# Designed miniproteins, single chains, continued (4): the designs that were tried, part 45

Each design is a single chain, and the fold is of that chain. pLDDT is the mean over its residues in the fold that is shown.

## One batch from the design tools (miniprotein)

Design m13534
Fold by ESMFold2-Fast:
Structure m13534 (fold): chain A 81 residues (1-81)
Amino acid sequence: SQADQLVQQGQQYYSQGDYRNSGNLYYQSAQLLRQTLGPTDPRVSQYYDQSSRQYQQAGDNQNSLRMGIQSGMSRMMRGIS
């Protein structure tokens, strides 16, 4: 799937130490999965969480926090569904 291709590319950037671009690709994958499978799919929160961690490694605390909030929201939606 397109989401799997984005994750594969994100893993390549991660292995190169490019945590910012890795975070961007996990974020794009999470958005695509949210559109395709809905906000309650556990992969949505997982990929937002991975994006948050990559941004944190890049020193981008603002985007890390934003992705953490999106992950938390997806988990809450799953809990009330």
Scores: mean pLDDT 85

Design m13535
Fold by ESMFold2-Fast:
Structure m13535 (fold): chain A 99 residues (1-99)
Amino acid sequence: GLEKMKEAALKTIDTAIEILQKLKEKRPDKAEIIDKAIEELKKKKEEIANSKSIEELKKAFLEGVKIAFKAFDEVNAPTSDVLKLIGEVLRTIGVFIDS
C-alpha cells in the first residue's frame, strides 16, 4: 500500500542524505554543493510524506533520486556510495511494483 511505498522512498532519500553528509566531511571544498543537495532532498522527503497518491509519491521520489545522483556526480562520489544508492533505489522500485 501507499504507506509501505512512502517508508521505502523515505529510507532511500535518508540514505542519500547520510552519504552526502559523510562526503562533506571528506570534501569540505564541496560543502556548498552538498548542503544545497541535502536541503533539496529534505524538501523531497516532505513531498513524499505528504503525497496523497502513488503518482505524486513516484514523482517526488524520482525527483529526489535525480537530485542525489546529480550531487554525487558533481562531488565525484566513490563508486561504492553510488552503488549503495542504486541498490536502495532498486529496492524502493521493487516495493512500488509489488504494491
Scores: mean pLDDT 88

Design m13536
Fold by ESMFold2-Fast:
Structure m13536 (fold): chain A 89 residues (1-89)
Amino acid sequence: SLVEEATEKLREKLRELGLPEEKVEKIVEIVREAAEKIAKAKTQEERNKIMLETLKKVEELLKDESLLVKGQALFAVRLALEDVYLEVS
């Protein structure tokens, strides 16, 4: 599925950044749930809200990480969510 493909790609990128496996899996779970909600969303406003809330949750999990790692991880999350959004739009 699109959600599985996007989350596997994200998991690989987060591992490349050196994040602990526990954080990788928590982020992937958050993004997976968000991607499924985006796919079911009927308006651009609803999709934007889900994406913003998801990025906020991921940022909280990364608060102890360096600014560079945090930025790269958030960018990867955004790309994964946008991939799902573009496929269902």
Scores: mean pLDDT 82

Design m13537
Fold by ESMFold2-Fast:
Structure m13537 (fold): chain A 88 residues (1-88)
Amino acid sequence: SSNDIQAINIFRQAIDYIDMGYYYYFVHHDRQSGDNHVQQADDLINRAQDLLGDSISDQQRSIISSIRQSIQDMRNGQVPSVVYIPSP
């Protein structure tokens, strides 16, 4: 569906923000910039969940959970696991 395609694009954007957050937290040791980037990822994931609503698949729920875990790990100073987004 168009919502599934939009959600995949949002997941990709969220991962880009996680990658930038990683750079700021662990390479530059800039906590403020790191926090700003993972907050953008968090906002995007909330938007994807709202967009999908009741039509959310188990795979989409797993991706959202994995991205949220990565955000939490990074906020706690832990290196996140890699998140994989399947083709639509």
Scores: mean pLDDT 86

Design m13538
Fold by ESMFold2-Fast:
Structure m13538 (fold): chain A 62 residues (1-62)
Amino acid sequence: MLITSEAQIKPGLIVRDPVYGRGVIKSVDRANGTVTIEYEDGSVRVLPISALIGRAEILGEE
């Protein structure tokens, strides 16, 4: 399922990003509009929530 709303974004969500691949949301900073994602390659990235809307897919939850 494609991410269509900020309300769907929460810690533990497993997502697929078209740029960085599969990752798990570790934290959400709604005040700054950012999310911290740990990817399968072990990298950790901070992205704007807007970068996931209409682009990343929900694969599941931890």
Scores: mean pLDDT 83

Design m13539
Fold by ESMFold2-Fast:
Structure m13539 (fold): chain A 85 residues (1-85)
Amino acid sequence: SAEKAIELGEEYEKQGKYIAAGHFYYGAGVVLYEKGQATGDAELLRKAAEAFEKAAKMYEKAGKLEQAKISRELAEKARELAEKL
């Protein structure tokens, strides 16, 4: 579930394993985004944006600048969709 992916991301972030943390936050963002878009749930889209922003921060700390950029763009897309609902 997205909640378990966020919990795993938080555990890896706490350990300084930023690539793994970014991967789990990104995965949570994708699941929340797809569900929010399918159900028209603005709150799920906002949660997706938060997960993608956490992923971006983790990728940035790991020096994965392209993955950080993609994650931020997805966070913006999720927020824009939430505002249209």
Scores: mean pLDDT 91

Design m13540
Fold by ESMFold2-Fast:
Structure m13540 (fold): chain A 116 residues (1-116)
Amino acid sequence: SKKDEILELFKDFIDNKTLTDEQIDRIVALIRELSLEEFEEVANEIVKMFKDKIDEDLAAGKLTLEDIVNYLRGLVRLQDAVDAADLPPEKRAVVERLITELSDYLIDAYRRLLAA
């Protein structure tokens, strides 16, 4: 399904810490094709998967400053692509909330690493 495909793309991002241009283009296309309700559901699942992975890697001593920077770069590139894609305002708002929540969580993880 389109929901499973977008979740798989974000799982690949979480595991590899990078987004390719092809992955970004496909994510944008899937956001356009999903209903607003479906996209809000997958956005909530993405946030949960991402936070769980950051917490796991931080607790295991596996999360590096380079990992945080790579995640933030991927999120910036995704935001730029979404902004360029002329998506409906309601879907752009979901993307903005998703990226803001993930970015804030990464910055908090960075602060915890610096305080250790």
Scores: mean pLDDT 89

Design m13541
Fold by ESMFold2-Fast:
Structure m13541 (fold): chain A 74 residues (1-74)
Amino acid sequence: MTIEDLIAEAREIVAKLPDDPEAAAAYMEKVFEELTLSPEDPNLIAARAQAILAVAAGKPEEEIRRLIRRILEE
């Protein structure tokens, strides 16, 4: 999975956030629960989680790329 794939996945997840705050919180809780149960590399799981949070926070794409790269290179 590339950094571009992780950013695209995060944008898709955030785009599906419900407008209702309670429903949005439940959706995000389920997303993170599914990530933590993934048999994938822990660094990849961490990169996915941080990408989702950064996109949701409206971070610039370059900052998101730097964050993902830092996690995957650790």
Scores: mean pLDDT 78

Design m13542
Fold by ESMFold2-Fast:
Structure m13542 (fold): chain A 65 residues (1-65)
Amino acid sequence: DLSRPLTIEDLMRIGGVRKVTAQNLIDAGITTVQQLLDATAKDLLSVKGVGMVTAMLIEAGLKGY
């Protein structure tokens, strides 16, 4: 469900990220699956703890969601 709020667990599952990075994504305003889908690679890279590889993994994980 694209409209449901993202949890730290959801972000860890989608992007294979650590809890701290998942929290940083939520703090940056990425609070729903739809917002994560709408985020560009540039937006993801602006989040502390998100590198190029992590941004690519998040995008790949979303395609399977």
Scores: mean pLDDT 74

Design m13543
Fold by ESMFold2-Fast:
Structure m13543 (fold): chain A 75 residues (1-75)
Amino acid sequence: MDEAERHLRQGVRAALEGRLEEAERHFRRAAELAPPPLSDAIRAMGRETLRGAREGRPVEGIHRGVRAGSEVLRA
C-alpha cells in the first residue's frame, strides 16, 4: 500500500509537470501494487489525470480522476 501510494503521488507530480510517459509508468506501477478494487480505482484515476494533462488541464484531470476512482470504489 505505502509503495503504491508513493507511485501514485509521483504519477500526479509528473502529470502536473508535463512528464506524461513518467506519469503513466507511475500510475501503472501503483495499480500493479494495489489490491482490487483499489487497483481499478487507480487505473481510472490515472486515465483521467493523463487525459487532463494531455489537454493542458492537469488540475481538472486530477479532479476528474479522483471522481472516477471514487466511483469505482463505490461499485
Scores: mean pLDDT 85

Design m13544
Fold by ESMFold2-Fast:
Structure m13544 (fold): chain A 88 residues (1-88)
Amino acid sequence: SMRDKQIKELEELARKMQQLVADPRVPDAIKQQAQQALLAAQQSIDKIRAGESSSRSSSSLSGHYVRLIELLLSSSEEVVEHVQEIIK
């Protein structure tokens, strides 16, 4: 179903965020923001599974993701490339 596809996409995002948190080459500030995005993705999965709309949740996953990208822009090029390799 379309709902199952959304859950799979969110699970893939959560796995990528977990890889950032576990990677010793990723700065702590980026790990902390990735942890917030991971929690938001997991909450969205739980809401979809419960039959609730994940749209317009008070903790927007997109907001946490934008913050992660902003932190990357202040990081070294090597860190940016490494993180992008994980999240693509």
Scores: mean pLDDT 73

Design m13545
Fold by ESMFold2-Fast:
Structure m13545 (fold): chain A 69 residues (1-69)
Amino acid sequence: MEEERRRRLRDRVLDAAEALIAQKGWENTTLDEVAEAAGVTRDEVLEIFPSKEALREAVAQRRADRLAA
């Protein structure tokens, strides 16, 4: 149950981050805004992505995987 919850949390955070980056760019996007858009707390985002850079790398990797597939 906890593993599935964390996976869903990760997916929601990545979806929110991709949407915000598409609207206003990475430099104008904060972890707090991503948390708000995903409907979670900033602490919950930090459970999955310990920094803004970690989130950025995860978003870039997911986009690369989609383009290569």
Scores: mean pLDDT 79

Design m13546
Fold by ESMFold2-Fast:
Structure m13546 (fold): chain A 84 residues (1-84)
Amino acid sequence: MTEELIRLAEEYLEEYLKKDLSDPRFLSRLIGLSLRLIGAMLDASEEQREIIEETLRALREKYPDTPLLVIEAAVAEAFEELFG
């Protein structure tokens, strides 16, 4: 399950990296998704929280120069697609 979430989140992350991160509309969307991830973690089971935390760690290690906001947004969309 963690490997599937990582792969799906990475697909969203790669699409985000193709966009203009200076676009206020896109930045606003990323902020909203990051806040949704916080909400998802508060409502998640302990097992789901562990999967999210492991996914965030893996992506932060693989994409060290990418803002945390972008990584969190990608994980939020992937988590909702896989578990929503």
Scores: mean pLDDT 85

Design m13547
Fold by ESMFold2-Fast:
Order: structure tokens, then C-alpha cells, then sequence
Structure m13547 (fold): chain A 63 residues (1-63)
């Protein structure tokens, strides 16, 4: 089943909460294809914002 494969994929990406797994599967069902590299980059950007406290500066560096 595609749904079972997507659940496994979400868990392999480090998603441990049922809500996070459900959201990932829902995105796939809705026709979105979350790219693992885009997900990793998003986590990196969030980490930078957490360290600097400046959303605008981080966004300007990525543009």
C-alpha cells in the first residue's frame, strides 16, 4: 500500500509523533511531493533563525 510506504518514509525521516506522520501522509495524498533536501534545508534555516533571532536577515541571505 502506498499509504504504508509513506508512513514508513515519514518515520525514516525522523518523524516520531502521529500528528507529524499524518500530516506528511496527507500532503502526499493531496499531491504534494516534499523533497527530502528541501526538508533538510528548512530545518537548517529554522536552526539559523533560532540562533540569530533574526528572520529577515536569514531570509535575505537565502534570496
Amino acid sequence: SLVEEWIKEAKEKGMTSETSIELYVAMKIAGFTPDPSALEKAFEIVSKIAKTGDIKKVVEEEL
Scores: mean pLDDT 67

Design m13548
Fold by ESMFold2-Fast:
Structure m13548 (fold): chain A 93 residues (1-93)
Amino acid sequence: ESRVLSDQERLDELETLWKALLEEILSETSDKEKQKKIKELFERLMELIKEGAPEKEIEEVVDELAKLLGMDEDSKKALLKKALEAVALRQKI
């Protein structure tokens, strides 16, 4: 985007992207138990962001998601960075 987004608009975009990512992952996963666990971890991550939970708790959920999804270290770091950015945006609003 070439325009400057408000903190609320940025947060809404992050939430939309994460919901889309969750649906895509669930569509590609054939394992029902794995689908359920992925959904539960995403819901937990969203709740932690909403509550402004400590960075360590967010890191733990991101690590569990990364292991479950087979994410490499760079992808895991990118997800953690986005989660921490969302927490910071929530605290500004």
Scores: mean pLDDT 72

Design m13549
Fold by ESMFold2-Fast:
Structure m13549 (fold): chain A 77 residues (1-77)
Amino acid sequence: LENVKEQIEKALEVILASSPEEAEYKLKILVETIKEALTPEQQKLAAKLLREAAEKSKNPEIAKMLEEAAKEIEKAA
């Protein structure tokens, strides 16, 4: 669980530092990986981390993408 959390947090740091176009691409890959490779419990953790990243985002467009991605993961879990 800690290793999964650390990997997601590192990916989110990169997304938050990216342009909106780069963030969208990277977030799409992250969401697909979460849905394919993680357990439902880990997916719930991932959705929480995505929501926390949205709150920290300086860019409203990236914040919206993160919030929508978190909802998508929650529905899949």
Scores: mean pLDDT 81

Design m13550
Fold by ESMFold2-Fast:
Structure m13550 (fold): chain A 99 residues (1-99)
Amino acid sequence: MLEDIRKAIELVDKALQALMAGNEEEARKYLQEAIDILKKMIEKYKGENPEIVEKLKRAIDLLQKALDPNLSTEERVLLLQEARGLLQDIADEVEKRKA
């Protein structure tokens, strides 16, 4: 779980960087990879910590909204920053449970 969340954060950071650089195709690729990781996590960990699963679903929703090419770059950046913060909160919660 924790390694998957960390990988998703890395991909969101790469997508944010690509989006700010105007590289739409690369940003979309990284976002789709992050979404795929998070969806697999939900399937693998469903029935366990439902609070974490709901936060993962919220993060996926934010990342999917950020894929909308009709949104401004500023709006998409805000969505990615919100998703990244949520994923970091999940990572911190998972780390506390393993300590």
Scores: mean pLDDT 83

Design m13551
Fold by ESMFold2-Fast:
Structure m13551 (fold): chain A 93 residues (1-93)
Amino acid sequence: IVDETKRNYMKNSIIIGSGKAEEYYRKAMAALGDEAEALDKAVDFLIEESSEAVEYLRSLSQAERDEIVRGVELANSPLGGRITRALVDRIAA
């Protein structure tokens, strides 16, 4: 079924995007010296980089979103997980 392929593609897009967002966060921290502002900028970057995957996240339940956050954390880092959690919280608001 096409559904599994789309799910894997969207999950991988978020994992890749979060890795790029980690580098963006580090640059923002170096420039701004503010963790909250750097996190907001990293989330903005992730939304722009992965807009289709963000819409996919909106279609998921909270439990499924939590699995994606955990997947990012395990694949990339705790920082990647934190950025992805902030994204999930922003789209839920």
Scores: mean pLDDT 81

Design m13552
Fold by ESMFold2-Fast:
Structure m13552 (fold): chain A 100 residues (1-100)
Amino acid sequence: SKEEELLEEMERIYEEMKSDPSLSVEELIAKLREMAKKAVELLESLGKEDLAKELEEFVKESIKRAEELKKQGKTEEAKELVIETAELIVEAARRVIKEV
């Protein structure tokens, strides 16, 4: 289904984020944004528009925090936050699909 294809693409992006140590904070943020777009599409396809909006807000706040950490020289912490945000989104998407 479209929902399963979106989840598989999200999981692929997450694995790339975790397994490529050469990715910068900016590159990780770009991948998180790509994954979040797919998560929003998945939630909207399931009629969960309010959850999609909450997800968009969560991602925006996480990105802002990661950019702030990088500005402070905490590059490793910024990367960790972006990857952890991606993990939470993938896990949430898996749970939502299982409940439908």
Scores: mean pLDDT 87

Design m13553
Fold by ESMFold2-Fast:
Structure m13553 (fold): chain A 70 residues (1-70)
Amino acid sequence: MSWREQLEALKRLAAAGNAAGAIGAAGLHEGVMNGSSEEDLTRQGAALLAAARAGDVAAASRHAKEASEA
């Protein structure tokens, strides 16, 4: 799955009321705007999507910070 597909999945989870999905979408989007590599975005997007699917807001927040720094 590409980071674009991961971002779309995170946005869909956010639209369904998933707070971790909303945090993940924001973090991954910031990573894109900050010029992160596609490899780093895909790796971080996978971690964010896993956290969002688990409903783990704390994990999503941590991974979102990592995504924005890459």
Scores: mean pLDDT 82

Design m13554
Fold by ESMFold2-Fast:
Structure m13554 (fold): chain A 69 residues (1-69)
Amino acid sequence: MEELRQARDELEEASRAGDMEKTIEAGERILRLLGASEEEIAQARRLLRDPAMAPAVAAGLVEAADEAL
């Protein structure tokens, strides 16, 4: 629980700051903690690298983490 909360907070902070690398790292951590497959993580990584998709994907990951908390 605490690791998931920390990763969620890191993602929210990095996304707000526009730090793409930190956003990807935090998003991957959330997905791993939620039991996502490596394929799912790779897809999320690609979407987070796209500036048009990144805000929606980051918001969705924050929501998924909040539901699991």
Scores: mean pLDDT 81

Design m13555
Fold by ESMFold2-Fast:
Structure m13555 (fold): chain A 77 residues (1-77)
Amino acid sequence: MREERVRFVASALAYAELRAAGLARWDATPESERAALEAELGRELEALREERERELAALPDEEVERLYEEVKARALA
C-alpha cells in the first residue's frame, strides 16, 4: 500500500503544479503549436512526478498517509 500511496500523491502533486502553469502556456500558444506543447508538458509532468516520488519515498509511512488524505480531500473539493 505504501508504494500506491507514494505514486498517487506524487502524481496528484505533479499534475496540480503543472496544470496551473500549463494552462497559462496552453492559452498563450497558437493552435498549430499546441501538439508540440502537449508533448513537452507530458515530459515535464513525468519528470516532476518522478522527482516527487523520490521525495516522498524518503518520508515515514505516517507522513505519506497524511499527504495521501490531504491530496484525496483536495481532489474531492
Scores: mean pLDDT 78

Design m13556
Fold by ESMFold2-Fast:
Structure m13556 (fold): chain A 66 residues (1-66)
Amino acid sequence: SQSLLNQGRQLLNQGNYQDSIRLFQRSIDIDPNNSDSWRNLGQAYFRLGNYSLGSHYISKAVSISR
């Protein structure tokens, strides 16, 4: 949902990457076709230094947006 996305984005901007990931995953569970949830999840993993997972989730967001 948009509320989970907004809360996740706020946590991401505050550096709370683990809680932001949890909220983005919950947003995906509700609407797996919301590309913003996948994109934000990828950004959170990039900030953790996990470029492999970050790239994977960004690719998923791009595939949904096509």
Scores: mean pLDDT 85

Design m13557
Fold by ESMFold2-Fast:
Formats: C-alpha cells, sequence, structure tokens
Structure m13557 (fold): chain A 75 residues (1-75)
C-alpha cells in the first residue's frame, strides 16, 4: 500500500489544480506497486494516466491508474 507521505507529497504537488483525492491515492498506489514489481504494461498504463492528467482529464487519468493497479496485482 502507498505511504501516507507519498500521498501527502502528491496532494501538495497538485494543490490548486483541482485533482480529486481518489486520483491522488490511485497515482500513489500505482507508483508503489510499479516500484515493488516493475512491469512494462503497468508502466505503459501509468504513462497514459500521466498524459490524461497533463490534459486535466482527471476521469480518464483515474481509470488508467486504476487499471495499472489491477494489472500490477495480477503480475
Amino acid sequence: MASQELIDNLREAFAGLGVPDELIEAMAEAATLAKEKPNPEVQELMGKGEEALRRRDFETALRYYKEAIEVAKKV
């Protein structure tokens, strides 16, 4: 599970951008799982989530990060 410090750091980094807490938590979980067990498919999904986040498409970003988490759990 993602550390509270990582979640807090992400909240601070995205402060004022209107990023939902659920998306921040999903980003932290996906990053933690990807670090624990590196997988190219997880990294690709995280990249797509980051691209959506950059466009401020938070709904699409959340879906990609959640998919990355599910893939990471299966690997």
Scores: mean pLDDT 78

Design m13558
Fold by ESMFold2-Fast:
Structure m13558 (fold): chain A 94 residues (1-94)
Amino acid sequence: SMEEELREKFLKGVRNLLNMLKSDTDDPKVLELVDEMLELVDESEKNKESPEKTLERLKELIERALPELSPQSRSLVLAMLRMIEHELEEMKKS
């Protein structure tokens, strides 16, 4: 139950971050990326994947989408990518 509670808090945090990004942009390609990321989070929850695995999959999705984005949208998405990379590094140190 503690592991499930920590997973639920993690997933809620990720969904909140993605919904904040969705509110900060009118770029259809960024909105499409956010929707794909939310779908991935839902799939990760259903499959009871670890937070680390979820972040690794989100990173891969962002890296694939990045070349298709405008320079302005790319800077916003790169900030999110750096946050994910930082969180993954912290998880690997524990």
Scores: mean pLDDT 82

Design m13559
Fold by ESMFold2-Fast:
Structure m13559 (fold): chain A 113 residues (1-113)
Amino acid sequence: MEEMKKKFEEEKKKLEESKDSELYKEFLERARKAKTAAEVRDLLEEMAKEGVEGARSFLKNAKEKGLSDEEIYDEVLAYGEYFNELLGLEQTESNNLETVVTLFFIATEQAKE
């Protein structure tokens, strides 16, 4: 459990020091301010347009399942909640969405290999 948290914190630090650090920080700030299903959907679509493959993959899967904006919102928050529980982090809607944004950026960097 502590090993997963350490790896997550190390990958997050790499993102904060990467060439994409400004973009990552911008999307984190938007995640903190997102309050509606439409705002979360717009956030994910903009991340996908900027080349965040994790967001693109998630949206493609959601479209294939025929999910509504509200169902996408619920699924995104559930993913964040699940990972925050595994990492021992605080469970809030804002923190859950921030964790999902971080995971999507990590997935993008790993896909570049």
Scores: mean pLDDT 78

Design m13560
Fold by ESMFold2-Fast:
Structure m13560 (fold): chain A 80 residues (1-80)
Amino acid sequence: KKKQEEFDKKLIDLGKEAKEKGWSNEEVYRKILELLGVSDEEIERFLALPPQERRKKLIELYRKKVFGASDEEIKAGKYK
């Protein structure tokens, strides 16, 4: 949860900088993926995806790096 809050703050700062500098969606995605620790090769693969698939892949990577275990626990329904 603390990692999520730190990442969220960095993401907000990134969005503000993107607006000020007029970054393209691709530049923004690249910066987000760098923050997630994704390699340059994976970033290029990501940018080659159709726009709708980029959004889904980004959410999956974000969840895997920040929430992965919690989502799997919820899916498993093991709260009893």
Scores: mean pLDDT 68

Design m13561
Fold by ESMFold2-Fast:
Structure m13561 (fold): chain A 100 residues (1-100)
Amino acid sequence: LEEREEELLKRHEPKVKELEKKLKNTNDEKEIREIYIEMVEILIEMAREMLEVARENGDEKTAAQLEAAIEALREAKKLLEEGRSREEAGAAFTAKFQAA
């Protein structure tokens, strides 16, 4: 998983760097929220790719945790899209992920 995580990070690195640069150059609350939504979408995509690898390797425990993480990330994204704070979205992610 660590080697696959590095590969996924490298593949998504250009988009992450672009979003990080935008985040450093903005104080607009709406733009910051949109950037975090895009970051959550990247995390969901990475988690889905990791889930595929876990399933191919028969790692049912890791697959279940990744499915829980994806569900929690979707909840966080929903809150951000509804105009909720990053703090609320993060708290909801943690609660949802721990409950699964």
Scores: mean pLDDT 79

Design m13562
Fold by ESMFold2-Fast:
Structure m13562 (fold): chain A 83 residues (1-83)
Amino acid sequence: MAVVEVVVESADPEKTAELFRSLGEEPVVESVEVEVEGNTVTVRITLRSAEDARALARQLSAGLGRTSPTELKITVKSVRVTE
């Protein structure tokens, strides 16, 4: 079991938090914890395997660095994996 922690800035932090909470519906995800502080959203995603955690961390690092959808203006500030 491994935890992926991602910190992002968003123009709409509440909507961004909801988007991350939806990851909890994925079968490889054990739990998702989201904390909102101003425009910063901190997400802790617990995955069932370390391999899935590394894959997700790579995907988050590559995908969220570009604002899509642009209205949310999501900027990835940090991604870390704890195994």
Scores: mean pLDDT 74

Design m13563
Fold by ESMFold2-Fast:
Structure m13563 (fold): chain A 81 residues (1-81)
Amino acid sequence: MMSEEEIKEEAEKLGAEAQAILDDQARFDWLAKRSETTAGYIKQMVLSYRRMKESGTKYARGAYDFGKKALALAEKAEAEA
């Protein structure tokens, strides 16, 4: 089981990757067209990451959980394309 510090560090990495997808309009639109659920998780991860940066560790676990799901779904969708 990861420590809270490790979860926060991983959530920061996942948040940056989710933000990069959101900033890539063509990539995000493709994912949204293929899976609205995946697009929703990416948006939720970006919001959770922003909240974590503002409030410290309180939202780190939520950001980590959403980030792992969002990126796994995005990677799977892109690999199956």
Scores: mean pLDDT 77

Design m13564
Fold by ESMFold2-Fast:
Structure m13564 (fold): chain A 86 residues (1-86)
Amino acid sequence: MAVSEEDVRAEVRALEELGMKEAAEAVRELAKRFGNETAVTVGTLALAEYAITYQALLRQGASEEEARAAAAKAADELAKKFLEKK
């Protein structure tokens, strides 16, 4: 499938709505430097990291607010690594 700027904008909005502000900015920058397909791929990986971390923390007895904050931070760090090493 052809990945468009609209797909990148949709990914950024999803990340921002879940509090992954640094991941959203990383996805925008990845689109500029490496293209839309790379940006959407990294955004999808960040969303997966958020879901995995959030569920793991809830199972360990963290509050929903604590789990969301930590999951967003984990996803932000994942997305930022792609900017640094690519």
Scores: mean pLDDT 82

Design m13565
Fold by ESMFold2-Fast:
Structure m13565 (fold): chain A 83 residues (1-83)
Amino acid sequence: VEAALAAVAVLVGFLASQGKDEEATKLANEVLDAIKAGDLEKAIKLGQESVDYVEANYDKLSPQGQALLEKAKKALEEELKKM
């Protein structure tokens, strides 16, 4: 769940950098609500979708953003293997 939250945080940061603050806030609330409800499957799905979205926009990321995406992607993949 920590890796999924980190992956969502990468997308939240990307959306905010694009001026999509309302979408970023909504996504952050959705993942927190899923965790609070014990819906870990939904939290992980949001993390996977976040990685996919940011990876599709890889060329728009700063070098630091690209490094954060790679770390979040690896952490999420390892968390999924342990489930």
Scores: mean pLDDT 78

Design m13566
Fold by ESMFold2-Fast:
Structure m13566 (fold): chain A 61 residues (1-61)
Amino acid sequence: SMLEELIKRMKEATAKLAEQLGVAAARQMADREVAEVEKDYGPEVAKRVREAMEEVLKEQE
């Protein structure tokens, strides 16, 4: 589904950013990306994307 693909892509991007630039930089980018997702897809989708990205960031620490 579109939502599952979006979540997968956001998780992969967050993991790569954390690996390349560190968790702090990846977290800042994730916060901005979640705000954009909320504007484009709504708060329910943004919440799920936020939860997925936060899980990845916790695993990188």
Scores: mean pLDDT 82

Design m13567
Fold by ESMFold2-Fast:
Order: structure tokens, then sequence, then C-alpha cells
Structure m13567 (fold): chain A 91 residues (1-91)
């Protein structure tokens, strides 16, 4: 289901934010997959997708607070994309 896919993507981003060994490349790739899943979910249930986008943004923001400059930049980019998507879906 859409909800199960989005729950899995939230868990994946949370795991990366909690993993000090996560590479910037892993954050970028998993983040892209999460945004793509949110866009697909929004076509079925935009309110549900907006809620999961907020959860992804919250974990990405937490990931952006620590680590290397490259890791922080990757998480910051994901935060901005997820936040913008949540705002768009609620408009």
Amino acid sequence: SVEEELERKVAEIKALADDPSATPEQVVETGKEAIDALERGAQVDPELAARYAEEIANHAKRGAEKGTPEQRAAFSALYEKAKALADRLRA
C-alpha cells in the first residue's frame, strides 16, 4: 500500500539520520527515492503524503545538525525538498 511504502521510506531516512557512517551519496539516493515515493503517494492521498513528507523533513533536519559538511548539506537539501513538497500538498 501507499502507506506501507511511505512508512518504509520514513524508516530509511530515520536510519540514515541516526547513522554517523552514512555517506552523502546514500543520503542523496535514499532521499530521491523518498521524494519520488511521496510524489506517487500524493497522487492517491495528498494529505497522507504531506504528513509523511513532514516526518521525512523532521528526520532530515536532525541529520543536518551533525556530521561532516557534506553529510549536513545532503540532509539540508532533503529537508528543503520534503518541506516544500508538504507545503505544496497542503496548498
Scores: mean pLDDT 89

Design m13568
Fold by ESMFold2-Fast:
Parts: C-alpha cells; structure tokens; sequence
Structure m13568 (fold): chain A 66 residues (1-66)
C-alpha cells in the first residue's frame, strides 16, 4: 500500500540520517516528492499531500544535519 511504502521510505531516510548519509536521505525525500506527483496525477490528492509533507519534514531534518 502507499501508506506502508511511505512508512518504509521514512524509516530508510531516518536510518540514513543517523548514519550521516545526507545524500541518501535527500535522495529518498526526492523520490517521495516524485511519488506524490504520481499519486496527485492519479487523483489520490489526500495521499499525495501526506507524502509531500513527509518529504518536506525529511528535507528539513537533512538541512538541520548539514
């Protein structure tokens, strides 16, 4: 499901942040933004909004770690 995929992506990004792998965390956040665009194009606006929010929060954490 999209929700499970979102949870797994966020977990992977957090592990990357803990390891100091900011490049991987940013990559995962960018992939989430692309997935959000796909969901929005398919009419799943509510899930897209949640995915965009998660990507934004991850990018904020990356910026704080820099």
Amino acid sequence: SAEKALEEAVEAARKALEAGDLEMARYIADQLRERGKELEAQGDVETAERVYRAAEELLEEVERAE
Scores: mean pLDDT 82

